# Designed miniproteins, single chains, part 1

Scores and structures below are computed, not measured.

Each design is a single chain, and the fold is of that chain. pLDDT is the mean over its residues in the fold that is shown.

## One batch from the design tools (miniprotein)

Design m1
Fold by ESMFold2-Fast:
Structure m1 (fold): chain A 62 residues (1-62)
Amino acid sequence: MSMEELDRLFVLGINLYGQGRYEEALEYFEKALEIAEELGDEKAVKQAREYIEKVKEALKKK
């Protein structure tokens, strides 16, 4: 995975999150976190973790 793939995963996750498709959004943000960690991109790691937390809270509230 490259930085281009990482950006695409974030875009897809954000779009799904905006649509209320939280389980699918979670999958993309978890993949983005994995790639961000592989790349050593601290900002992307932080962003992915923040979105994962938001999705988990949304899933809890339904």
Scores: mean pLDDT 82

Design m2
Fold by ESMFold2-Fast:
Structure m2 (fold): chain A 92 residues (1-92)
Amino acid sequence: GMAELEKIIKELEEILKELERILKEAMEKLKKLPKEEILKGIGLVLRIIGYLIETERILEQAKKSTDLEEAKKLLEEAKKILAEAKEILKEL
């Protein structure tokens, strides 16, 4: 139903905000890395940026969707992206 679609959109918006917070924390960790680790750190931050861009695309697709099953699949994809971004943050 419409209410369930709106709930999924809200959860996607919350995931996007969490990814923005993760990116900010990753950028702060990057500043503290020793010179020999900076290139690896930049690569990890770029992966988080890519996940943020992909999640923004997922959110826009979900907002245009009228299919609850498509919206659920998009939410599960965004949750996997968030989990991966959290693991990358631990490597920094």
Scores: mean pLDDT 89

Design m4
Fold by ESMFold2-Fast:
Structure m4 (fold): chain A 55 residues (1-55)
Amino acid sequence: DREARLRRATGLAGRLLIHDGLSPEETVRRVAEATGLSPRTAARIVADIQARLAA
């Protein structure tokens, strides 16, 4: 289920960036590996979270 994977990916990316302080690049890699999403999709999720944090 793609929608379930996207929700899981978003939650994981937020935890890795905010709680664990991982770099965006390392976060993309781990999210893609954990969820099976493409690196491009994982990168968009991470970029979206970073944009929201900067606003």
Scores: mean pLDDT 81

Design m5
Fold by ESMFold2-Fast:
Structure m5 (fold): chain A 71 residues (1-71)
Amino acid sequence: MDEKEKALELLEKAGVAAATGRFDLAVELIEKVKELVDPELAEKAIEAIKAGNAEEGLKYIREMTEELKKQ
């Protein structure tokens, strides 16, 4: 599987997990893509989700997704 496609799938799943309150899963999925995306955005998403701020976490997941699409 292409690394970019795999990363996009993992970010999509992370977004769904964050939106549905599955915060541990969302963090795990973001950790798996961290090496393929901006690590600062990934850390900010993880921190927001761990703090229970799903909206902020989703914002950073969206930014990581857009950066991957641009490469």
Scores: mean pLDDT 82

Design m6
Fold by ESMFold2-Fast:
Formats: C-alpha cells, sequence, structure tokens
Structure m6 (fold): chain A 76 residues (1-76)
C-alpha cells in the first residue's frame, strides 16, 4: 500500500510541476489527486480490514507533505 500511495504522490508532484499559473487549474488538479488517494485508501481497507498503525502513520505523513506542498505553492 505504501508503494501505491507513493506512486500517487509522485503523480501529484508531476502535476504540480506541469500546473499552469492559474489557481483554479491547480485546485482541480489537487482535487483529482486527492480523489485518487482516497480511492487507494478505500481499496486498501476494503482488501485489508486489519489496520496497521505504522502504515496509517506513514500515509498521514504523505498526506501532510502533500498539504505542505500545496500551501507552499499557494500560501493563502
Amino acid sequence: IEEKIKELIEKLKSLFDSLPDTVEAAKRAVAEALLGIGLALSDYFGDRPSLKREELSEIGKLAYELTELRIKANPL
């Protein structure tokens, strides 16, 4: 699961690099990426009902890093 989430984060970084200067386009790209992460998490929990705190913590770290990246790109 971490590898799958990591791939999504890498795609998010690629999207940010290719984002146009418009804020609306950036918001839509981030929303799409967050949806992908949500689907990946849903798939993981659906396949594995047993929750691992370490994995959850790592996923939380990735989500936090993504949030920081977004704030850094538009600190408003």
Scores: mean pLDDT 56

Design m7
Fold by ESMFold2-Fast:
Structure m7 (fold): chain A 64 residues (1-64)
Amino acid sequence: GPASAAAARAAALAVGADAAGAETVGKGMQNSPTGSEGVRAGAAAARDAGAISEEQARAMEALA
């Protein structure tokens, strides 16, 4: 949901993703499971799209 998307964007920015990468993570969260599962799904989708690095995705998973 929107709150989970906002949290995922904040986490992406905290691990050094740019605004476009953070937005891609947030969009992945809109239809993903809530909480930790949603953060992991959003990070994986953004990594697969090339919007964030694999290292940034792993750092986000550690924050979830």
Scores: mean pLDDT 73

Design m8
Fold by ESMFold2-Fast:
Structure m8 (fold): chain A 84 residues (1-84)
Amino acid sequence: DKIEELKKEIEKLFEEIVKLYKEYLETDDPEKQKQILLKIGELRDRIFELLGELVKLSKTEEEYKEINEFVSKLLKKEEEELNK
């Protein structure tokens, strides 16, 4: 199922962003911090691209709501992981 494959890829990208933010918090090197933030930006752009594909595959308002709820849950998990 293409929808499930896209969701899995988006979840992996969020997990990579969490890892990068943890690396950001662990480093005192401003140049490394800058490179990490740039990489996070690239991953965010990829997430938006994949979300666009999910929206294109949605057929109903209910499916669109499910996509919004999926993204909201991922954002909440990211916030919880970073605020431990």
Scores: mean pLDDT 84

Design m9
Fold by ESMFold2-Fast:
Parts: sequence; C-alpha cells; structure tokens
Structure m9 (fold): chain A 66 residues (1-66)
Amino acid sequence: DILEEIKKLIEKYKEAVLNQDFETAEKYRREIFRLLAGLNDEQRKEALKLFYKAEIETVKELAKRK
C-alpha cells in the first residue's frame, strides 16, 4: 500500500524537521516525491494534501517552540 508507505515517510519527515535534522528531512522528502510518481492522479492529489498538511503542522509546531 503506497499511501501507507507515504504516511510513514511523512511522519519520519516531520520528526526530522522538528529535530532540525534538515539533511535527513530532505532525504525523506525526496523519497516521498519519488513514490508520488508511481501513483495515479487521484492518489497523488490525496498524498500531496497529506504532505502539505504535515509541512504546515511542523512549521506551526516549530513556531510554538520558540
């Protein structure tokens, strides 16, 4: 299940960003986008919504920690 793998990678990406490990975060981001290429248009739209929601959430969380 590609969507399940993407969800797991999104969680790992969020954790890396929150730890300010941007090298590891970039690695997970690249893998997420590689998996997106294997999805159909409808699945890709849903996966992108999940990814951008996660990015917004991590930015807000980092702002709170300041």
Scores: mean pLDDT 81

Design m10
Fold by ESMFold2-Fast:
Structure m10 (fold): chain A 69 residues (1-69)
Amino acid sequence: SRIDELLARLRELAKELKEAVAAGDWEKVREVIAEIQRVIAELVALGMSPEQWAEVEEIAREVEAALEA
């Protein structure tokens, strides 16, 4: 489904963000954050279940950890 595709993309972006932060590539960090925001906006528009939102919350926690590193 479109939601499954977007969730998979969100996980890929979280990994890409970790790699960009580790490399000190702040231009890439900003680009990845913008794409994460776009994906989340599309997920919000599609209307997700509480269970699907729990999955997004787990990914968001990984993103926060990457930015605090």
Scores: mean pLDDT 82

Design m11
Fold by ESMFold2-Fast:
Structure m11 (fold): chain A 86 residues (1-86)
Amino acid sequence: MTLILTYRNLTDEQKQHLLELAKQLQERGLDVEVQVEGDTVTITIKNLSIEEEIGHILRAIGLELDGADVKITRQGDTTSIEITYP
């Protein structure tokens, strides 16, 4: 399973939080790729074997979703979540 998390319209504090969490996931041995472009951060996690789905990873990321537009798309073994802040 591949999970793609795209966060848009981030503050600098939110970007730093996501980068730190991506680093923690990498340190746990997960296959994690991070791409930063302006105020957008994309985190790709490959070869996931999780009992609890996407929600657990989102909760672990811990960013407030208040007012954000959230889109979830599943195509085969890939789940994409796009989160756009106001």
Scores: mean pLDDT 73

Design m12
Fold by ESMFold2-Fast:
Order: sequence, then C-alpha cells, then structure tokens
Structure m12 (fold): chain A 60 residues (1-60)
Amino acid sequence: SMKEFIEEKVREEGEKKGLSEEEKERLIAQLTKFQEIFPLPKEVLTDLIRKEVEEFDPSK
C-alpha cells in the first residue's frame, strides 16, 4: 500500500539523518495524511520524503 511505501522511505531516510522513532512516526503520519488529500506519484513522493526529512528541525 502507499502507506507502507511512505513508512519504508521515511524510516530509511530518517535513519540516515538520525531522526528518533517519535520524529519518524510524526513525519509518516503527516505525509500519509498529505498523500490522502493530494495523491502524488511514487517518484514525486520519494523526492518529497527526502526533502521533508532533510529539512526536519525538531526544535521548530
């Protein structure tokens, strides 16, 4: 499913950046909700996931 794809990609990219499990779960929830409202192709979604993980700032 698309949710499983998002979970896998956020965990892969989040691990590389050193995100906590809570931060990864929050990002998965946000991206899953976004995808339900604005469906994106997997290629575009992968780029969005990478951007969101790289730009993630837990202090903001």
Scores: mean pLDDT 79

Design m13
Fold by ESMFold2-Fast:
Structure m13 (fold): chain A 90 residues (1-90)
Amino acid sequence: DDEDPEELIKRGEEYLAKGEEAEKKGDYETAVTYYYRAANYYAQAGRLDEAIEALEKALEIAENKLKNKDMTDLLQRRLDGVRREKERQA
């Protein structure tokens, strides 16, 4: 799409910060949601390394704090997808 990459990066940064604040408060479900949103904005902007980092944060919380297998599996598939896209662009 024709969405401005700078605006997408800004949204990614905003959601990453919201995820970090939610995580600090122990609101792990909210933190996963915000990290996932951050990753999607970064991926759309082509900032694949930042998308990977955000997904890794979400995955760690889903696996180790929430112990939610379905959420962990979803996040792992998304992370693998972004990693494949990065390899394709290399």
Scores: mean pLDDT 88

Design m14
Fold by ESMFold2-Fast:
Structure m14 (fold): chain A 93 residues (1-93)
Amino acid sequence: GPGDEAARKAAEAAAAGDAEAARRAAAEAARAGGGSAEAEAEAGRGAAASGVEEAIEAMGEGAFEGASEERREVARETAEKLREIGDELDKEL
């Protein structure tokens, strides 16, 4: 659907630890998915959450095979930040 590309970018940025890039991509997904402020906020939340689940799935499927525990913890933390960014998007809209 609309915003899937932006949701992917948000997940990728979150996994890299770039909260600002993840937030911008989530906002772009909201713009693509909605027209009203309320629909835009909900679409942004959904896109960010979807990106988190996809990133977690990719990490679990061996995307980090051989990665250190430290790197895996960073990936988990960035996934949580992506969800938090979705909440912040809701507050701004």
Scores: mean pLDDT 53

Design m15
Fold by ESMFold2-Fast:
Structure m15 (fold): chain A 69 residues (1-69)
Amino acid sequence: SEAEKARQEGEKALEAGDYDKAAFWYTKSYGLYAANGDHAGQRESLRLAAEAYEKKGDTAKAEGFRANA
């Protein structure tokens, strides 16, 4: 699915240390899982986005994502 592809792109970016790209793809994955009604996928994507934002040094954004996971 598109949601899974977006998550995989996020994982590749995170592994490469590209936290901006990882945050982008995980946030996109969240929206795609939401469109599909996949609540588990939404929560996992929010947690992964939070991790990417924290690694970027954006603690406020990371906390926002964690609160909604």
Scores: mean pLDDT 83

Design m16
Fold by ESMFold2-Fast:
Structure m16 (fold): chain A 57 residues (1-57)
Amino acid sequence: MLMRAIAPVPRTGPDELELRPGELVEVLEEVDDEYWLARSLVTGRTGLVPKSYLEEI
């Protein structure tokens, strides 16, 4: 599922994905109620992203 970052996503931990506003990601799996495991389509990096920072395209 393709999603877009709606705000800057800071990397505060080693498992987290840093994103810029407007950056496209592919959601790989749901980790819990608050986080997706996603891959950046810009950098190719994979990590945890808070669901509140992403919107569906």
Scores: mean pLDDT 81

Design m17
Fold by ESMFold2-Fast:
Structure m17 (fold): chain A 89 residues (1-89)
Amino acid sequence: MVTVTPEELARSRELAREIARKILTSYFEAQYKDLRKELNLPEDATLEEIIEKMKEKGYSEKFIELVKQDWENYQRFLAEEEAERAAAA
């Protein structure tokens, strides 16, 4: 039987967490980069600029609300990760 030590389990959890963080960050960064490009905005355009441009182009209020919620969820994820790193230091 394969037996894992507590230390090896902890290391595996840290690696899995780092991989998950990279995947989520890449996903959200790609989504917002693509959205900015589709709206003909600069790569560093803020969420407010994105929303304003979406309104100008006639996007639905429901779709704009989903973009806002998605951004809030991403910011919350980043804040949780930052707080957890600070607590672990």
Scores: mean pLDDT 73

Design m18
Fold by ESMFold2-Fast:
Structure m18 (fold): chain A 80 residues (1-80)
Amino acid sequence: HMSVEERAQALIDELDKLIEDMKAGKISVEEARKRLNELIDEYNELAPQLTDPDLAAQLHSRLAEAARLVIEKIEEEKKK
């Protein structure tokens, strides 16, 4: 039903929400890891069909930021 571009934008929006929820401390590290893994799976299904370089760059940027925040959150929990 949705275009590849619409699915890519929805995935970017989901990643932005995950990033904000992590920065706000609204979710546990376990929940953040689960949500990120779900979004990575969606990305892997979408990536072979995604030809828009700007959407691809935005998606890669958000995935990298979300992964960085999950790693940081894991490291912070190990210290407490």
Scores: mean pLDDT 83

Design m19
Fold by ESMFold2-Fast:
Structure m19 (fold): chain A 99 residues (1-99)
Amino acid sequence: SERDLLLRAIAEVLRAIGLELEAERTGDPELYLEAAEYFLKAAELYLKLKDAESAIRLADKAIELAEKALKLAKDEELKEKAKEIIAKAKKLREEAEQL
C-alpha cells in the first residue's frame, strides 16, 4: 500500500541519517557508502510514491555520500560500489525530473 511505502521510505531515511552521523564521526568510507545506499533506497520509494521533490533530494544526498566514500576508499571493491551507487542515483534523479 501507499502508506506502507511511505513508512518504509521514512525508516530508510532515518537509518541513512544514523549511518551518515557515524560516518562523519569515524571517517569510515564503508559507513558513508552504506548511508548512501539507504538514501538511494528511500529515493526509489519516493519515486514509486510519485514524490519527485523527495526522490531528487534523497538521490542528491546519496550521490554526495557515495562521492565522499569514493574519495576516502582505499579498496577497489568499495570504489566500484560507490560508482554504482552514484550511477543509480543519477538515473533515478533523471527519472524523477520527468514526473
Scores: mean pLDDT 91

Design m20
Fold by ESMFold2-Fast:
Structure m20 (fold): chain A 78 residues (1-78)
Amino acid sequence: SLAKEAEEVMEEAKRLVAEYARLLGLPEEVIERGKERMEGLKKILVELSKTDPELAKELLEKVKEETERLRKELEELR
């Protein structure tokens, strides 16, 4: 379902953002606040997938594109 895809995509994005922030030396307090903010966005996208599936699909594709970009940045920093 689109809602499950939203949960999976956002959880992967949260993981990569946290990993990137740690590599940049950001404090754990900042990383945890970022995770909380992304958890809120995940809930919004999951609800959006039920109320406006087409908009949810467009936003999820953009999140996937940014997640892939971030993954490549992480590989370059290693």
Scores: mean pLDDT 82

Design m21
Fold by ESMFold2-Fast:
Structure m21 (fold): chain A 53 residues (1-53)
Amino acid sequence: TVLVTQDAELSPLVAQALKLKQQGKSAKEIAEELGISEEKAQIIVDELERHKL
């Protein structure tokens, strides 16, 4: 998949997703907690994995 985004508000979502990921949450659980789509949560999780976060 190709990720292209210009959404400046991703920074707060990424920070919250990082916190949830550190708690052992899956992309699906992160999506439910943040009120976003599972696909969007998976993209955020993949980005965190690339940065070893």
Scores: mean pLDDT 71

Design m22
Fold by ESMFold2-Fast:
Structure m22 (fold): chain A 76 residues (1-76)
Amino acid sequence: SMLEAIRAAAEKALELAREAGDEALARQATVLMEKADRGEATEDDVDALGVLAGFRLGTEAAQRIGEAYREAKAAA
């Protein structure tokens, strides 16, 4: 489902944030995971998280988050 794909993107963002020690990105990733678990998350939330990750950790981080989203969406 879209919500499962959004959750996968948030989980990847949390993983990357923890590896980098980026508490702000980790917090936003956690908020999106909780939002997805409530069925309230949207694709705009994934885009916003990707932009934040790209700004804070670089383009590769944004690409990995986007890849996690697309892979999970294709599997649904």
Scores: mean pLDDT 88

Design m24
Fold by ESMFold2-Fast:
Structure m24 (fold): chain A 77 residues (1-77)
Amino acid sequence: IEDKLREVAKQYLEEMLKAIENGDEEKAREVWRKLGEEIAQLIYEAAKKGYDPEKISKLATELVDEIRKAILEAKKK
């Protein structure tokens, strides 16, 4: 599950950076929304499998924070 969380984060980060490179702010917002949905779904499924929801949520929060920082640097705001 942790590997899947990291793969999803990486793919959405790449898609987000491409949207920013193209100046497509609407696409960037849509990608961000979908990232949130996928992360929430993965946390829910992990909890169903008996994973510690607190531990998985902390990992997801760290991955999302890393994506936010990358986006902020790309936008130079």
Scores: mean pLDDT 75

Design m25
Fold by ESMFold2-Fast:
Structure m25 (fold): chain A 87 residues (1-87)
Amino acid sequence: DVEARLAAAGRAGAEAGLAALDALLAAGLRLSPAELERARALARWVGGQMGELKERLEILGPEAAPALVAEGRELAARGKAAEAAAA
């Protein structure tokens, strides 16, 4: 079942994204509560749909996390606009 396999891959990607965020927080990344909430949402989205951002987050480390979170937010907004246009 292709749908079940895609759902499983999406979940695995989201879990990996959240694990990467948790590792960055453990390494000393400091976020406000609002930034942390947005970062967790983006980590799920990045891990599931934006594999390139997840890979860049893992490679570049904690120093790049704020910039990648901002980039992910912009891509999420564009994705929502594209989805609305397709509907």
Scores: mean pLDDT 57

Design m26
Fold by ESMFold2-Fast:
Structure m26 (fold): chain A 67 residues (1-67)
Amino acid sequence: SAEDRKLIEEARAKSPKSLDPMFDAALSDPELMKKVAERIKAGEKPEKALVEAEIDVGMELIKAGVS
């Protein structure tokens, strides 16, 4: 959503530039964007939110039996 995108862009601006590729990935995938935004809203640091959201999306795909 536009709100999730704005939240991630604001987190990106306050984060080290080394995380920019992870933020770009999150902004390119609607499901990943949603998961990252949820974790940031829950009070997680952006770096942790990015890593954990990618794991969550990957695990959901494995659990659903899709590759």
Scores: mean pLDDT 77

Design m27
Fold by ESMFold2-Fast:
Structure m27 (fold): chain A 68 residues (1-68)
Amino acid sequence: SSIRLAIAHDVRRLLEARGAPELGRQIAEAIRNGDLERAKALIEEARDRGILSEEDADRFLAAIDTLE
């Protein structure tokens, strides 16, 4: 879906800007493939590592929860 691709793109772009392009790629790939549990786990890892703020992580987790 267009919303799924937009979420994948936004996460990847933000993580690349934060110096974590590989993690951004992995999260975007998980979202595009519909592996939403993996995507959420990797976002939580990015938050725990200080790459994503709690606010950014919560926003992306909420967005992923709107997907099948």
Scores: mean pLDDT 87

Design m28
Fold by ESMFold2-Fast:
Structure m28 (fold): chain A 86 residues (1-86)
Amino acid sequence: MEEIEKVREKIKKHNLEGAQVDPELKELIDKNPEQIYLDFESKEKSGVQELLLKLYEDYEKNGDPRALATAKYIFDKIEEYKKKKE
């Protein structure tokens, strides 16, 4: 969880102006927002949390802002679903 919060904070510090979200990942997230939220909140191994960490590692390695834009999109969708459920 703390590593995920570190990724979230790093996204806030990066200029993502004009960066595009990965269209394939966007389609998968939009198709199953509830499943993405449930996976992220899982107390066991979370594939969504691993994806977020991998996207950040890819950005650190190659500097592609699309990886961070995609991670931001995932966080935004999780927060939207959480607010709708409450």
Scores: mean pLDDT 75

Design m29
Fold by ESMFold2-Fast:
Structure m29 (fold): chain A 92 residues (1-92)
Amino acid sequence: MITETIGLILRLIGLDLDGKKIEVRIRGDTLTVTISGLSEKQQKELEDFAKELEKRGARIEIERKGDTLRITAEGLTDDQKAEFLSFVLDLL
């Protein structure tokens, strides 16, 4: 699974994920990011970034459940997927 590979890469580069759980799924032009343990400020920044991608032609769905935020973005270019993942990593 792509999620398992990304999780291993994040561990190998020494990112401190204490209190945070990240799951990333990529299927064609669709990217789903599920994150738990984000601060209110970090959640707002991630939602604002996703809405900016929506203005650039992506289809965005945002789901909040307790401390978990799930963002599904469809119609992303490879560059936009890379930008999204970089933003998520910078947020941590």
Scores: mean pLDDT 71

Design m30
Fold by ESMFold2-Fast:
Structure m30 (fold): chain A 55 residues (1-55)
Amino acid sequence: DKENLDKILAALSSRLSEEEVERLRAVADAALAAGLSYDEIIALIYETLLRLSQE
């Protein structure tokens, strides 16, 4: 749901630049408009978080 997405984006703001977070937010907004579920979008963001945390 939207609250979970907002929480994940807020957590990302401590790991990613503001510009990178804005890009992820824009992608999430576009995906929602295209009919993707919040769960699918959250999974993609979570994958990005895991990738970055291992760098």
Scores: mean pLDDT 73

Design m31
Fold by ESMFold2-Fast:
Structure m31 (fold): chain A 68 residues (1-68)
Amino acid sequence: MARLEAAKAAIETVIKQAIEDGFSKEDVKELADRAVRAVATHYGFSPEELEELRKAAEEAVDKYYKEA
């Protein structure tokens, strides 16, 4: 649980940085997908944990662009 939450926080940080760097929403979505895959592989997450990370990343992208 704590490890998955830390991974979600790391992905959100990557998304925020990309938005700050002026990347488009589409580019940030692609970056987030790649980051989710890399993090899931690094931590050895299950398919269920990978899907939860992917969903969290998609929600973070939509949230930060919608609330900007």
Scores: mean pLDDT 77

Design m32
Fold by ESMFold2-Fast:
Structure m32 (fold): chain A 80 residues (1-80)
Amino acid sequence: KPSLEEFLKSLSKEELKYYVYHSGRDYVRLARKYGFYSEAEKIETLTFEALTAIDNGDFDKAIELYKKMKEIYEKVLKKA
C-alpha cells in the first residue's frame, strides 16, 4: 500500500496538476458547505500555491502544500 507521498511522486506533471486542482476545488466546496469559510480560503490559497510550485518544477514543495491542504480538510471532516 503506497503512502500518499509515494502516490503523488508517481504522477506525471499533468496528472499531479489535475489531482491537486480537483482535490482543492472539492475540499473548498465541502468546507464552505459546512460553514468552514476560513479553512476553505486557506485550502484555496494552498491549492494555487501548489499549482504554481508544479509549474515551476518544484514538486517537493507542491507535495508539502498538498499535505497541508489535506490536513485542513481532514480537520473539517472531523468537525462536520
Scores: mean pLDDT 84

Design m33
Fold by ESMFold2-Fast:
Structure m33 (fold): chain A 77 residues (1-77)
Amino acid sequence: KKEEAERYLNKGNEYFSKKDYDKAIQYYEKAIELYTEVDPKSPLAVKAYSNLSRAYLEQKKYDEAIKWAVKAAELKK
């Protein structure tokens, strides 16, 4: 359900704010999986991709950060 995807996105944001980027990534990936099933083009799906990219950037995983930023940008078009 959309509510479940939003809960995972919020959990990802919670761990991101705590600088627990490993857990933030795990929850953002779960949110994206659910959004892909229910509403892949939602603004919240775009936000999940963008936030996942930021979490990888904080870990200095630049290739992954670029990959997910491109995905977020494609969904905005």
Scores: mean pLDDT 82

Design m34
Fold by ESMFold2-Fast:
Structure m34 (fold): chain A 90 residues (1-90)
Amino acid sequence: MREKALELAKKYAATGISVEEAKKIGKEAKEELEKWLKENADEYTEEQKKLFKEAVELYTEALVAASQGKLEEAAELLIKAEKLAKEALA
């Protein structure tokens, strides 16, 4: 898991995205998630909605960390985000 997350972080860093661009991508992802959760409000518990939002925040932090060359930090954030996303679906 950690090795795959680190490779993904390296790929994100290799794209040359800026910190500003990474933050914009994360903000758009969060807005799309909030729109989708609003349209499907009766399908998910409040706890599941919280976990989805936390997962997206962690993905955003991972993208920012990768854009700054903090590959190990980005990998850890990606692992944590995936764990929360899976927990939300359980």
Scores: mean pLDDT 78

Design m35
Fold by ESMFold2-Fast:
Structure m35 (fold): chain A 68 residues (1-68)
Amino acid sequence: EDDEKLELADKAGRLAYKAGASPLEVTRVAQAVLDAENKEEAAKKVREVMSKYLPQEVADKIAEEVLK
């Protein structure tokens, strides 16, 4: 459902923001989740986007939280 996808996008965005991502980067993470077909793809896209702006360890942790 779109509602569950919106909740995941919001969660990923909040985690990215707490980790030090800028508002633009947070928006990119949220969009990556919305563009994903499923939770697993959402986590993969979040990791790819965040690894450009945050340390790999932090990007991995955010992606793991999206999978929960």
Scores: mean pLDDT 79

Design m36
Fold by ESMFold2-Fast:
Structure m36 (fold): chain A 70 residues (1-70)
Amino acid sequence: MKYKVVIKGLTKEQAEFLKKVAEAYGGEAEIIEGETYTVVITGLTEEQARFLKIIAESLGGEAEIEEIPE
């Protein structure tokens, strides 16, 4: 199974950092600019998604994990 993580409430530097971590895991990451930055990450394992959520929350972001059925 693959997982998606949507992370909101980030600064530009935090979003770029999370994108690099996601890409290091072999995931795909998209940065969306708004009032704050949002990062949408796909192609993760369950463990990778959980770790990214912990990192995002430690940065003050809001993270939601969604399972992608195959």
Scores: mean pLDDT 82

Design m37
Fold by ESMFold2-Fast:
Structure m37 (fold): chain A 48 residues (1-48)
Amino acid sequence: KVAEEGRKAWEELLAQRDPLEREYAEAVFNFDGGRLKRVREELLKRIE
């Protein structure tokens, strides 16, 4: 599967954008629902 390649490219892209987005990506790849929810709320507050 191309997942490993995709993960690396995505992580590198996020490293240039925002630390919170990196945390979000890491939570998604680790399937950590609790951590994902927390980071998602922080990101949504910035948008709203």
Scores: mean pLDDT 65

